Designed miniproteins, single chains, continued (2). Designs and how they scored, part 112

Each design is a single chain, and the fold is of that chain. pLDDT is the mean over its residues in the fold that is shown.

## One batch from the design tools (miniprotein)

Design m7903
Fold by ESMFold2-Fast:
Structure m7903 (fold): chain A 67 residues (1-67)
Amino acid sequence: GEKEEKIEAAKKNAELTAQGLIEALGGKTGTATVELKGDELITTVVAGDASIKSVTNLLTGESTVER
């Protein structure tokens, strides 16, 4: 349905953004994981010694970033 299409688009956009961050940080080694947990989109990027975790609530549009 339309909601599922929007969620898939958001997930793919998050994956592309994470890949761009890995490339910007040196482009050598990194991983990007995007997980949909109910109405929350969880993105984890690891590149070298850097790790960024972001949680976005798809219902409210609120997002939080872990250090």
Scores: mean pLDDT 70

Design m7904
Fold by ESMFold2-Fast:
Structure m7904 (fold): chain A 106 residues (1-106)
Amino acid sequence: ATEELIEKAIEYVGDANGGNVGDIAIARGLLKKAIEESGLDKVSELLEKKAEGSPEDASDAYTALGMAYLIEGNYEKAVEAFRKALELNPDNFVARRYLGEAEYKL
């Protein structure tokens, strides 16, 4: 289900921030699959809900949201999501890395 793909994507983003950088590719693949199954609007809705409802996961959820927007080429919304992730956790290197990519594409 799309909700399970999103929860796993957030988990893999968190694991990547913990040093398992290979998990970034897994998180991206899960987000792409979720978008293919339910569309960006539903995926972004679920990620925003997870970020708002789970303070401990909020930074990782906003990072996954930014990655979903980046996959679909919405660079402005990707930048906004990654900035929110960094406001919540300045040490979130996945968000910092992809913020740079999204800003370059603006």
Scores: mean pLDDT 85

Design m7905
Fold by ESMFold2-Fast:
Structure m7905 (fold): chain A 86 residues (1-86)
Amino acid sequence: MEKAKKLLLEAADRLIAATTDPADIARLRELKERAEKAKTLEELSQVLQELTVLGWRLYRQGQISPEEAAELLELLTEAARELLKA
């Protein structure tokens, strides 16, 4: 649980730093709060799914580099592995 939360929070912070869109920043801050307050695997899995969708969209829009996208996907993949172990 704790390691998965930490990875999701880091992924959210990286996406917040990469975008200037107020709506995306607000959504990412909401997801960060949801991850911190999450008590179930389902709640963390929903945050993981939403961060993955947002990260993919920002990459496709050219807001994050391929290198930043690869690092983000690694964080999200590690978070998924931690959730599967719990």
Scores: mean pLDDT 84

Design m7906
Fold by ESMFold2-Fast:
Structure m7906 (fold): chain A 79 residues (1-79)
Amino acid sequence: MEEDRKKGEELMKEGEEKKKQGNLEEAIRLYEKATELFLKADPDDSESYRKLAEAYAAAGNFEKALEYAQKAVELEKKR
């Protein structure tokens, strides 16, 4: 749903703000919540996978970030 995507973007922005304030713990929680919303919005969309990769990278989960970045590229090749 578009609402879930917008909510995810909101949480990414809040996470960035918390990170700039030095509150890394809250930033990570917001980024993780954003990944859940992006998965609900449209998990088969390349843009959603790119957002997931960004959110996981911001949360420090580089293995998941790489996985979703690769999925985004694969969807672009097939569509």
Scores: mean pLDDT 74

Design m7907
Fold by ESMFold2-Fast:
Structure m7907 (fold): chain A 69 residues (1-69)
Amino acid sequence: SMEEIMERIIELVTAHIRDLVEHRPDYSFQEILDEAKRMANRMADYYGLSEEQKEKVLKEVEEITKKIY
């Protein structure tokens, strides 16, 4: 389902955020968020998410980045 695809995107982006936080101490919060959003946008476009679905994923990615950073 599309919901499962959205959850998978969030899972993969979350793993990438954790990797960046651990291995890139030179990255600011904004740099990590920008990388996370780029990845999320690319995956959303690849899977054919609507603009509303993409906005929901991006909002969740931002909240996750705030919690992990």
Scores: mean pLDDT 90

Design m7908
Fold by ESMFold2-Fast:
Structure m7908 (fold): chain A 98 residues (1-98)
Amino acid sequence: MEELLKMIESLGEYLVKKGTEEDLAIVEALAKIAENAHDRKKVEEALEEFKKRLIELGISEEEAEAIAKVLRLIAEELSKASREDNLKLAEKLREYLE
């Protein structure tokens, strides 16, 4: 679990450095998923909002669905982490977005 949390943090930093609107949307979705990892309904709402955002940015529906599916798998793994660890991850991701 610690390895996954560190990998997501590093991914978030990398995506923010790239700085495209799509990259920033992924980091915001990761933060929302981490904040709500123990609430399946809120995770699905965050993924649906994220998918709509990618489509608005010009990503194809098929590609947006594929990315959302990867984030859903990440959310399932994060649901196994403590709420405290997930909130720390979310805080780090939010700091990168500032």
Scores: mean pLDDT 86

Design m7909
Fold by ESMFold2-Fast:
Structure m7909 (fold): chain A 55 residues (1-55)
Amino acid sequence: SREEIVRELMREFGVSRREAERAVDDAEAFLKGFGVEATDERLLALARTFLEMSL
């Protein structure tokens, strides 16, 4: 679920809930912008990439 993705990102990166939620929101917008289904697996993978690039 989206909540589980947010919690995993918070634990993995030590970021705030707001930062984790923003990364997931950005990932969802990116995937939908390219016509790709925003599955939990894709959201987690892309949100991780965004957080890695931001840290």
Scores: mean pLDDT 84

Design m7910
Fold by ESMFold2-Fast:
Structure m7910 (fold): chain A 82 residues (1-82)
Amino acid sequence: REERLERYKKKIEEYIELMKTDPRKGSEAFKEIVEELAREAGVTPEEFYRALKEIVNKKGGFENLTPEEIAEAMLEAVERLR
């Protein structure tokens, strides 16, 4: 669990850095993260994003979460769908 959380956190930190320098590349990186984690959970990217959005919204939304909290939400989404 901790190993997966650290992997997800690293991906989110890379995405945030890309958003600061090139928002277009950052958006593509986020899409790739969603597609990769959906594959890991055995679901479609749409189903994964729906579960992630539900978890994130309960925690106050993407704008109010740290990279660590977003990574934890992603892990919870993968665990819920797996």
Scores: mean pLDDT 77

Design m7911
Fold by ESMFold2-Fast:
Structure m7911 (fold): chain A 73 residues (1-73)
Amino acid sequence: SARDLRAQAMELLGQGGPENAIRAAELFAQAGADGAARKLYEELLRYLETKGKDLPNAEELRKRAEEALRRLE
């Protein structure tokens, strides 16, 4: 259910990290919480351009977030 997806997303956000942030954003989008999903993708992209820029998977995470944002209004 949408409630369960949002609860799982909140759990992932509580654990921290960019990989958990993108999974949380994907779950919010699946739950129809497009505003929350968009905000998280935008925050993740900002993080990856600053503090996260040297992460080994930064390019992969950036591509996933950018593609997801293009699907959101």
Scores: mean pLDDT 86

Design m7912
Fold by ESMFold2-Fast:
Structure m7912 (fold): chain A 64 residues (1-64)
Amino acid sequence: SMKEEKALQLAEIYARQLAAELEKRTGVKATVTIKVEGDTITVTVKAGDETVVKEFKIEDLLAK
């Protein structure tokens, strides 16, 4: 749906920001994985030995 597409775009923006923060903290390039499962988008960012997982509800991402 259009809502899911927009939520994915927002999650991608947040994933890039998270990756940049982790790269700055670790000094290592980050790898980003985005998974969609039902109403939840899970962003996993890994840089070196550091891994950060953040979950977003699609409805929360679409809130103004």
Scores: mean pLDDT 80

Design m7913
Fold by ESMFold2-Fast:
Structure m7913 (fold): chain A 95 residues (1-95)
Amino acid sequence: MEKLKEELKKLLIETIKLLTEKQLEKLREAAKEGRLNEKAREFLEEVEGMSEEELEKKIEKEAEEAAEWLLENTEDKEIPGLIEDAKAALEKLKA
């Protein structure tokens, strides 16, 4: 079970990182069209104020924390199914 939990954690971190990157791209596009609300604009300005290294560290830390939270709230019996679901989601995101 511990090996499966480690595999799921790695897949969750990768999935969250890719989703975050895609969300940032959408926010940048919405900003060009003037469609951001105040909170989304403040968030984007904060992100744009960061160096690439600082942004990568922030995304990595938040992805790791989110993955740990999901694992803590997941029953052991669900883990194999979630691994397959995460693999399918990653394949879709990479396409």
Scores: mean pLDDT 77

Design m7914
Fold by ESMFold2-Fast:
Structure m7914 (fold): chain A 88 residues (1-88)
Amino acid sequence: MEELRRELEELERELIKLHIQAVALSPYMSEKEVKEINKLIQEASDLLIRARRAIEEGDLETARQYIDQARQILDQLKEQITKAELSS
């Protein structure tokens, strides 16, 4: 349980950092890129909220699944942000 909660808190902090970076880069991005990044932020946020609820309810298997899915979305978000930085 403590390990899942720690991973969740790490991913939540990473999402905040990536969101701040995306906002800073938004003037250098196309409207399409902004929409794609915002979609990934929304999907990651939803998954992390669901993971937190699952941990609180003691459903550790469901929490692990949401954390793993959120990690995949955050990796996609990092790639999109890195690509935007290199293009600006």
Scores: mean pLDDT 85

Design m7915
Fold by ESMFold2-Fast:
Structure m7915 (fold): chain A 93 residues (1-93)
Amino acid sequence: MLRERIEELTRILRESKDVEERAKAAEELVRLAKEAVERRDLETLRLLAPPLAYARHDQDPRVGVPAAVLELELIIRGGEVSEYFLELLVEAE
């Protein structure tokens, strides 16, 4: 279920020409990432890192800014899980 949803959101980010559709996909991926950090769900974080790294480099700020804000929130939060996810995001670049 969750893997299939992440794959769908990733496809939207890579293939959709509709900025609003990509922005909604990025926002949902950010919500899933925050939930996974809270649950310490490292497997889900590994699945979320590539599409979120991709979203950060979108040409439209409505898509890229939510991903960038997530990185800042993770830096501020700190801790082992946040640091692990930040490393995954850098590696996915």
Scores: mean pLDDT 87

Design m7916
Fold by ESMFold2-Fast:
Structure m7916 (fold): chain A 66 residues (1-66)
Amino acid sequence: GDEERQAKQEEAARALAEGAAYALTGEPAKATVLEVGADYAVAIAETPKGVYRIEIDGSTIKVTRL
């Protein structure tokens, strides 16, 4: 149902944000998803090397160090 679809989108966004932060820093990341849409997500990823805002828009990922 729609609830299951939403939960999968949030989990995918979290995994992608954590993966992007790990690829950038080499350290494990913990992400908090702030917004999720069909082709859009915003998350905050925390790593031992810093905190990053991850913005996903279609095929584009923008990473900003906070």
Scores: mean pLDDT 81

Design m7917
Fold by ESMFold2-Fast:
Structure m7917 (fold): chain A 90 residues (1-90)
Amino acid sequence: NKSAGEMAVVAGAVLASGFLTDEEAIEFLKYAKELYEKYVKENPDNPREAGSKAVDEAFEKFREKIEEVARNSTDPIERDTARALLEGLA
């Protein structure tokens, strides 16, 4: 189901929006969508895998910013969320 991969991308972007700025969350979503379109073309029979892979790679691209938020954010919820995501991605 094409929508299942698209929903995985949206879910990842919503999770990221908890510790990214609105602009950064939009850039995350845009990049994840571009990766999803690439991977779904390579494997059209598995849109969920394409969506999951796109979200994982989008998190890796933004890892440097996530690490900065984990160290420097003045919002403890943003810091703890960023730290939890980095631990989950390890």
Scores: mean pLDDT 70

Design m7918
Fold by ESMFold2-Fast:
Structure m7918 (fold): chain A 101 residues (1-101)
Amino acid sequence: SLSPAAKEGLSYLLKGMKAYQDGDYEKAIEYFEKAVKAFESDPSAKILAGSAYYLLGKVYEKMGDKQKADEAFEKAVELARSAGTPQGKATAELIERERKG
């Protein structure tokens, strides 16, 4: 079963994704930042924290904030690789390829 922190993080992640789909980028950022904080409180949720950072990067990219997008994507790659899993490695490589265009 998921920890309370992971459940809270997933709730915020879903709310952030809905805000992003609705074009409410300020709300999307707020929810994804809350998701990150919840996932970072659970060491087993590194991949989920990485996913939240990736989504933060996508929002900042849509807003034209290249610096914040780059910082968020770098954190997503770092967390995905630090998980030490084949899934984490694949996720990091996908983000790096998308970033290269």
Scores: mean pLDDT 85

Design m7919
Fold by ESMFold2-Fast:
Structure m7919 (fold): chain A 69 residues (1-69)
Amino acid sequence: MVMVDGKPASALSSGYILRGIADEEEGNLRGAIESYRRALDLELQLPDVDPALVAKIEARIAELEERIA
């Protein structure tokens, strides 16, 4: 299990995903992108990464980046 600041990386990743969702609901698209990117970085560090979750995060980041371009 990967630990960051005494917490499992998976728990931190879930926290960033929730923050990204909250930022989207508030219209803070740049904040949402930053939170999702941090979640993606943490997920990719896991030995048993969930490829479906990674794909969903990547797709959401791409959609949000297109909206602010």
Scores: mean pLDDT 76

Design m7920
Fold by ESMFold2-Fast:
Structure m7920 (fold): chain A 65 residues (1-65)
Amino acid sequence: SAEEEARIREAFASLDRDGDGRVSPALARSVLRLMGLDPTDAELAAREVDGRIDLYALLVELRRA
């Protein structure tokens, strides 16, 4: 839901000091697991840019598929 998306963005903003929506792969895995998703290391690696993951973009993709 849009409410869940907003909540995720807020959680990210709290963890993302740069405001870019990016977190470490380990933190991304933890947050996704708390939401009932279990991303593999390969999935996280495929989304990793500059050592960090745009968790919001990844989550939107996972929810659409």
Scores: mean pLDDT 68

Design m7921
Fold by ESMFold2-Fast:
Structure m7921 (fold): chain A 83 residues (1-83)
Amino acid sequence: MSGLELLKRLVEMLEKGASLDELIDYLAKELNISKENALKVLLTMLDYILKYSKDEELRELARKLDEFARKNLPEEVIKKYMS
């Protein structure tokens, strides 16, 4: 799965009312990693896209997920994985 397809799926789940735990569980299963590693991968991927990507569609999806993460995670977790 491409990064774009993965982010589109996560945003679709979010728009249908999925919780953060449901998004992280989906990502963990899709990537075959732990839920703790899935959270780290998600946050570091969003940080990278928002800082370095010139793909407007990818940036729009990342902005929606970033806003959702900041509303649903402690500030210390955001600060640890997003700089």
Scores: mean pLDDT 83

Design m7922
Fold by ESMFold2-Fast:
Structure m7922 (fold): chain A 80 residues (1-80)
Amino acid sequence: SAAIQQSFQQGYQDGFNLSQQMLSTAQNPRQQSIITTGIRLRSIGDQIDSDMSTDPVKSSYYLGRSKGLDDALKQYQQSQ
């Protein structure tokens, strides 16, 4: 449905932006590693929240956010 698609897109943008903001604060390789781990754990948490949700709109939001977090992290790693 349109609501499910919009929820996924909102989640995706939120996750992507959050990941970029977190990564932009890294000043050295140690901080980058810690932030990378934090993004991965947050993405896993969102996947669990999606699986646990009985609301398709909420489930879609968490899936979107997980994907946004992962995609921004991959983009960052490819730019190193």
Scores: mean pLDDT 90

Design m7923
Fold by ESMFold2-Fast:
Structure m7923 (fold): chain A 86 residues (1-86)
Amino acid sequence: SPDKGLDKIQEAIDNGDIDEATKLASKRLKDVLESTRITGSPLAGIVGLSDIRNQVNRMLSIDPNHSDAQSLLQKINDTIKKLMES
């Protein structure tokens, strides 16, 4: 769901600053992973990761070769898969 953190990522994307957008998305990923670990809720983690994944896909539609964004997408996909197996 859209919230203040996702809005900041979208602002960076709208400004064409994919480096900053990727950095903000990476920070949000760490927060979602920590919250998921603390709460023990795989479903909440999957929802949060899916929201970040949508933003990373938008970044990659603008800059398909951005290595940090590609690495972040892979991490998100691998983590969602693991949480779905829980």
Scores: mean pLDDT 84

Design m7924
Fold by ESMFold2-Fast:
Parts: C-alpha cells; sequence; structure tokens
Structure m7924 (fold): chain A 63 residues (1-63)
C-alpha cells in the first residue's frame, strides 16, 4: 500500500543506520502489527544489511 511505502521511504531517508533503527523501533511500538508492511519494504529495499536484519527481527516479534 502507498502508506506503507511512504513510511518505509521516510525511515530510509534518515541519515544514519542508528536513526533508521530508532525510527523502526518507534514505528513498531506505535503501530504494532500495522507496522509490518513498512518494515517488509525496509527489509527488501535498504542498502544496509544491519537495517534489513533489524527490520526482519521486528517483523518476527510483531507476527
Amino acid sequence: DSAAKVAAKAILSLPTEERQIEAMDNFAKAYGKGAIPALETVAKESPSERVREHAKELIKKLS
């Protein structure tokens, strides 16, 4: 969905891996299972292995 893509783009536009991870944690905390579509996009599209792995771990915890 476009909303999930917008959220993922916002996370991926943050300047550091640490800020992207913080944003993913906050997003997951705020939206619970509703965060999964955006986190799936981050896990597929992020150039950072660290960020992709963190997104996958959050999806597993929210599932």
Scores: mean pLDDT 85

Design m7925
Fold by ESMFold2-Fast:
Structure m7925 (fold): chain A 78 residues (1-78)
Amino acid sequence: MKEEAIEEQLEELEKIEKELLEKLKDDPEAQETAKKLFDIRKEGIISGNSEEMAEKATELVENLPEKLKKAIDEILKK
């Protein structure tokens, strides 16, 4: 995969993470969880295993707090 495609995915994740953290500023526990998830996601993209990471992350997403899940859904629904 081209490095340019990886950078584009990372930029999208950074924007989503930033917006999500702003929406969750009243819930520091959810902010910490979100940050950890995005850190893992970015590492997977950089390693070049983005497809496999997406499948593995689906299991993790199912266990996310509902507030965090809802905020992610609103941002990603675009």
Scores: mean pLDDT 68

Design m7926
Fold by ESMFold2-Fast:
Structure m7926 (fold): chain A 74 residues (1-74)
Amino acid sequence: VKAAKPGQSKDPEERKAAIYAAAAGILVAGLSFQGKEELAKELEKRVKEAIESGDYKLAQKVLDEAAREANEAD
């Protein structure tokens, strides 16, 4: 659940954090819906750690992996 004000306008890092967090939430929900709960858990953890470390390149990679798994559906 969201319980914070959106930090937009000037802070590119805060904007990236919000975007990656939202994308991660969508992909985690998709993976969980497919029954891939352990994969969803690992991807959520990795995205959280990447955002906390400010490594948005790693966050993007993790999201890309989650998107591939969610779209494969096999």
Scores: mean pLDDT 71

Design m7927
Fold by ESMFold2-Fast:
Structure m7927 (fold): chain A 85 residues (1-85)
Amino acid sequence: MGIGDLLRSMSDEQYEEFRQRVQEALRKIGGSEEALKHVTQALDHLRQGDVAGARAHLNKAAEEGGVDVSTVAEVIQQVANEFAS
């Protein structure tokens, strides 16, 4: 998936801005703080190249935070498109 490559190409400052924008977008759609925590951890794992760890944290966001994994993926993609333009 292109997202991991995008996150690895970012500076630490750019990545922090990216993760903050994802958190803000998820809060606007009613994401819980538990969901935001797990999504943030998933992004950290994706940036490190750990796809399995990222998947585990996205599953926890859905299970514990009540957010749909596909909705989270759409939000991440929207923020990534804004960062790329």
Scores: mean pLDDT 80

Design m7928
Fold by ESMFold2-Fast:
Structure m7928 (fold): chain A 117 residues (1-117)
Amino acid sequence: SLVDLKRRVEEAMLEAARALIEATGGDPEYARQVDVAQLKVWLGVEFKDPQIIADGLRDLLDLVKQAEAEGRITPEQAKAVLEKISEAARVIIDALEAEGLDTSPVRKALEEIEKAR
């Protein structure tokens, strides 16, 4: 059901978002950008648009890369956060498949995330 899809996606995204916010020491600008990425994923679920979901996951990947490049997180912290984002993407793929929705945009985002870690 759409309710089950939304719940599974929200739970997966909370774990990924928490990991990135904790790694950046609760920096309010990173937290704000994480909130925007989560909002994109939630909108993608509401619109049943896997491309918007994929865009939100890519925003999280870009934030991890930015935080590492700026020296805000260590390479070890970046890898750990990317592993949590990869876990979230896999849960989202399974949830989309259960609803008969296209998984290909999210699978492509997962490949990009896994290549970065």
Scores: mean pLDDT 88

Design m7929
Fold by ESMFold2-Fast:
Structure m7929 (fold): chain A 76 residues (1-76)
Amino acid sequence: SKEEQRRLDLIAEIADWLGLSDEQKQALLDYFREKKPDVLTILKLLEQYKPDLTASQLTAVAILLTGLDLDLEFEK
């Protein structure tokens, strides 16, 4: 759906902002496309891609990424 595309576009922008490689960005997008991940699941994934980030930074990004669906639903 167009709504789903907007969500994936926002996730892609966040991946670019984090400096993920094209391969890591695609893997993250595929993960969100196939699954509705919780914060802990995304935290573990981000730790693999960005081990230089603090737990607080990773938590904030994970909340942002997982919360995008709720934010987009309220903007309809």
Scores: mean pLDDT 72

Design m7930
Fold by ESMFold2-Fast:
Structure m7930 (fold): chain A 101 residues (1-101)
Amino acid sequence: MITIKMEPKEVTVPVGSSATLKATVTGNPPAKKIFWYKQSPKTKKLENINFDPRVELKIDKEKNTATLTITNLKPEDSAIYYFAAVSEKGITFSEGTKLTV
C-alpha cells in the first residue's frame, strides 16, 4: 500500500510570489509514474499540471520525495493541489494541499 504525505497542508502566499509543495511517497509497490493535479473550486475537475510552463518539478529518488514549485502566482492559482503516484496496483492520490494567493 502506497502512502503519500503532502507538505504543507495549506499555504497562503502573495500574488507574484512562488509556492513549493512537497510529496513524500512511502510503501509498496514502488511508484512507476507521478502526476501533479490542480482542482479548481469552480469546476471541481482535476487538471494535470506537470506541463504548465510556470511549474518546476523535482524528484529526489533517494528521499522518495517530489516537489512542485509554481512561480509568478496569480489569484486564479488558488486551488487544492494533489499528488498522484501510479504503481502496478493502480493510482494513489494524496489528501491535497490548499493554496491561497
Scores: mean pLDDT 78

Design m7931
Fold by ESMFold2-Fast:
Order: structure tokens, then C-alpha cells, then sequence
Structure m7931 (fold): chain A 84 residues (1-84)
């Protein structure tokens, strides 16, 4: 039960952050929050939810970072993409 509650909370937060990006609130903090949630989904083994975020995110830079997370690239490479 607690794992499902955690997953549902992360989904809700992810949807809210994606809607803020669509509304033009495109900040480094907001992009970092979306990436952080994607990393949490990866730790939970929920790659499909990361793919859903990638489809909804209008930012091509965030899409590239999410692709790197899905591909299992090293943390150092992901950090470089975030800072580019």
C-alpha cells in the first residue's frame, strides 16, 4: 500500500510540474524537479512513467535528459546534460 501511495504522489507532482512548464514557467528549478521525479521512478522500476513524462514535456533539453536516464547513462553525463 505505501509503495502505491508513493507512486501516486509522484505522478501527481510530475503532472503538476509538466503543466507549469506548458504554461510557460520554464525555470532551471522546475526542470530539475521534473528530472528528480524521473530518477525516483527509475529507482522504483517504473520506466513507463518516465516515458509518459518525456511525451508530455515540451522542453527539448529536458527530453534529452529524460532519454539519458531511460538509457541508463552515468550520473556525470546526466549532470552535464542538465547544465548544458
Amino acid sequence: MKKQEEIESLKKIADELVEKLKAGANTDELRGSIIGIAKQFKKLGLKEYIEEIRKKVPDPHVQKVLDAILEGKPVEEIIKLINS
Scores: mean pLDDT 72

Design m7932
Fold by ESMFold2-Fast:
Structure m7932 (fold): chain A 97 residues (1-97)
Amino acid sequence: MDLLLEEGLRSFYEEVFERAKKYVSEEEARKIAERVVETLREAIEAGASPEEVGERVYETTLRLLLEAGVPEEEARKIAEEAGEMARRIVEALERVR
């Protein structure tokens, strides 16, 4: 198993979960984090560029947070940070391939 990928996905899940948990229930925050991590995993498996991964994660995170009732300003900040973190994970993986 790719330990670097799994560690990156775990840290990414925890960051999204903790940020979302401030605005929604713990159960809803877990569902959001799981869907966002799945979006990141799917983009990596599809061979998307760091920029494309960041954009997909941003769009998915923003949509899910807005659907859950998080205010737009807070949702945008969380989505921007998630997209940037996802981009950095993909860039790190490219260096070891």
Scores: mean pLDDT 84

Design m7933
Fold by ESMFold2-Fast:
Structure m7933 (fold): chain A 88 residues (1-88)
Amino acid sequence: EEARRRLAEAASRLALIGKITGFDEIYKAAQEAIDAVRSGDWDRAIEAAEKTLELAEKNLDKVPESLKPAVRQAIEDLRRAIEELRAA
C-alpha cells in the first residue's frame, strides 16, 4: 500500500509539473500511471511510471531552475516506488 501511494503521489507531482511547464508528454505518462494505480493494473502502472521517469530525466535540463529540485525529488520518489513494487 505504501509503495502504491508513493507511486501515485510522485506521479501526481510530475503530472502537475508537466502541465505547468508545458511538457504534455510527461503529464500524459504520469496520468496513465495514476489511472493504472486506480484500476489496480500494476503492470501498466509500473510501465507508465517508468516512461514518466524516463521523460522527466530526459527533459530535466529544460525545466525552470526553480522547479528542478521538485522534479529531482519526484524522480527519486517515483524510482523508489517502482523498485519497491518490483521487489514485492
Scores: mean pLDDT 82

Design m7934
Fold by ESMFold2-Fast:
Structure m7934 (fold): chain A 77 residues (1-77)
Amino acid sequence: MLSDGQILAASAIRLAGEVFDAQLKGVPEEALERILEVAKEAFDRIKKLIDEGASKEEVRKVEDEALREIQKIIAEA
């Protein structure tokens, strides 16, 4: 059974994957800074949700929102 720490780590890896994808696409440094802020905020929210015993569905919603915002930043850059 996955621990809270393992769930948090999986979310972090997924968010980091989007940051790496943006970097590989040659996104400007300014846009990368914004992407990192979105990822940090999402990570903090997910950590809080897990600490409060939130469902996997609630965690997935936060991940999906963060990924959409990152994709918007990439498209704008």
Scores: mean pLDDT 78

Design m7935
Fold by ESMFold2-Fast:
Structure m7935 (fold): chain A 82 residues (1-82)
Amino acid sequence: MSPARREALELDAEAALYTMAAAVYKLQGDLESALRYYEKALAKAERALEAAREAGDEELAAALEATIEALKKEIEELKKQI
């Protein structure tokens, strides 16, 4: 595995962990904390996408692009509820 591909997978895993934390806060009605964690997840996913592109991993890059769009949509919906 290339260093760039490893970095992409590690950042993607971190984004997933932040997304899980955000979902838990949202379920509890803590929308402010949910928003903060989705924003952290988005930042990690965007960095993962850059690393995936450097690695030439088109499949991972496409998956990360979809994840980023989903996170952006969730962030905008949460902002409307706060």
Scores: mean pLDDT 89

Design m7936
Fold by ESMFold2-Fast:
Structure m7936 (fold): chain A 62 residues (1-62)
Amino acid sequence: TYRITTISSGPILLSDGSTIPGNTVLEGEVLKEFSDGELLIRLLDTGQLGLAGKSDVKVTPL
């Protein structure tokens, strides 16, 4: 499990089409890294899947 912090440069796009804005702290799992530098994450609070740019998030172990 990881703490994921979005930086001001980008939101996380969620599977339902909603977004989490930049400068937000959340907890999740990193399910997959894509070769283009995107991360597939699962949010712990909602179980939703999200896509984030690897450069747009800071990921730290809990």
Scores: mean pLDDT 74

Design m7937
Fold by ESMFold2-Fast:
Structure m7937 (fold): chain A 79 residues (1-79)
Amino acid sequence: MSMEELLERLKSLFSETDYRIIKELLEGSPLSEEERREVLETLIRLYEEGKLSEAEVMELVLLASVDPEKALKLLESYR
């Protein structure tokens, strides 16, 4: 799935405020474009599967913006 498709899906699932915060945090993160797409795709999947709440998604996005290595390792554990 493309980044544009993932962002559109995110916008449909979350509030406008949370969508904007997630987009800003990912764009400001030291993650590569491929890593940002992987993070967003994984978070959307886990949310839709009922494994993560909206609040938990926000916490993981914040972690990815401040400690990308730790965030990627945590997301790997959900695969």
Scores: mean pLDDT 81

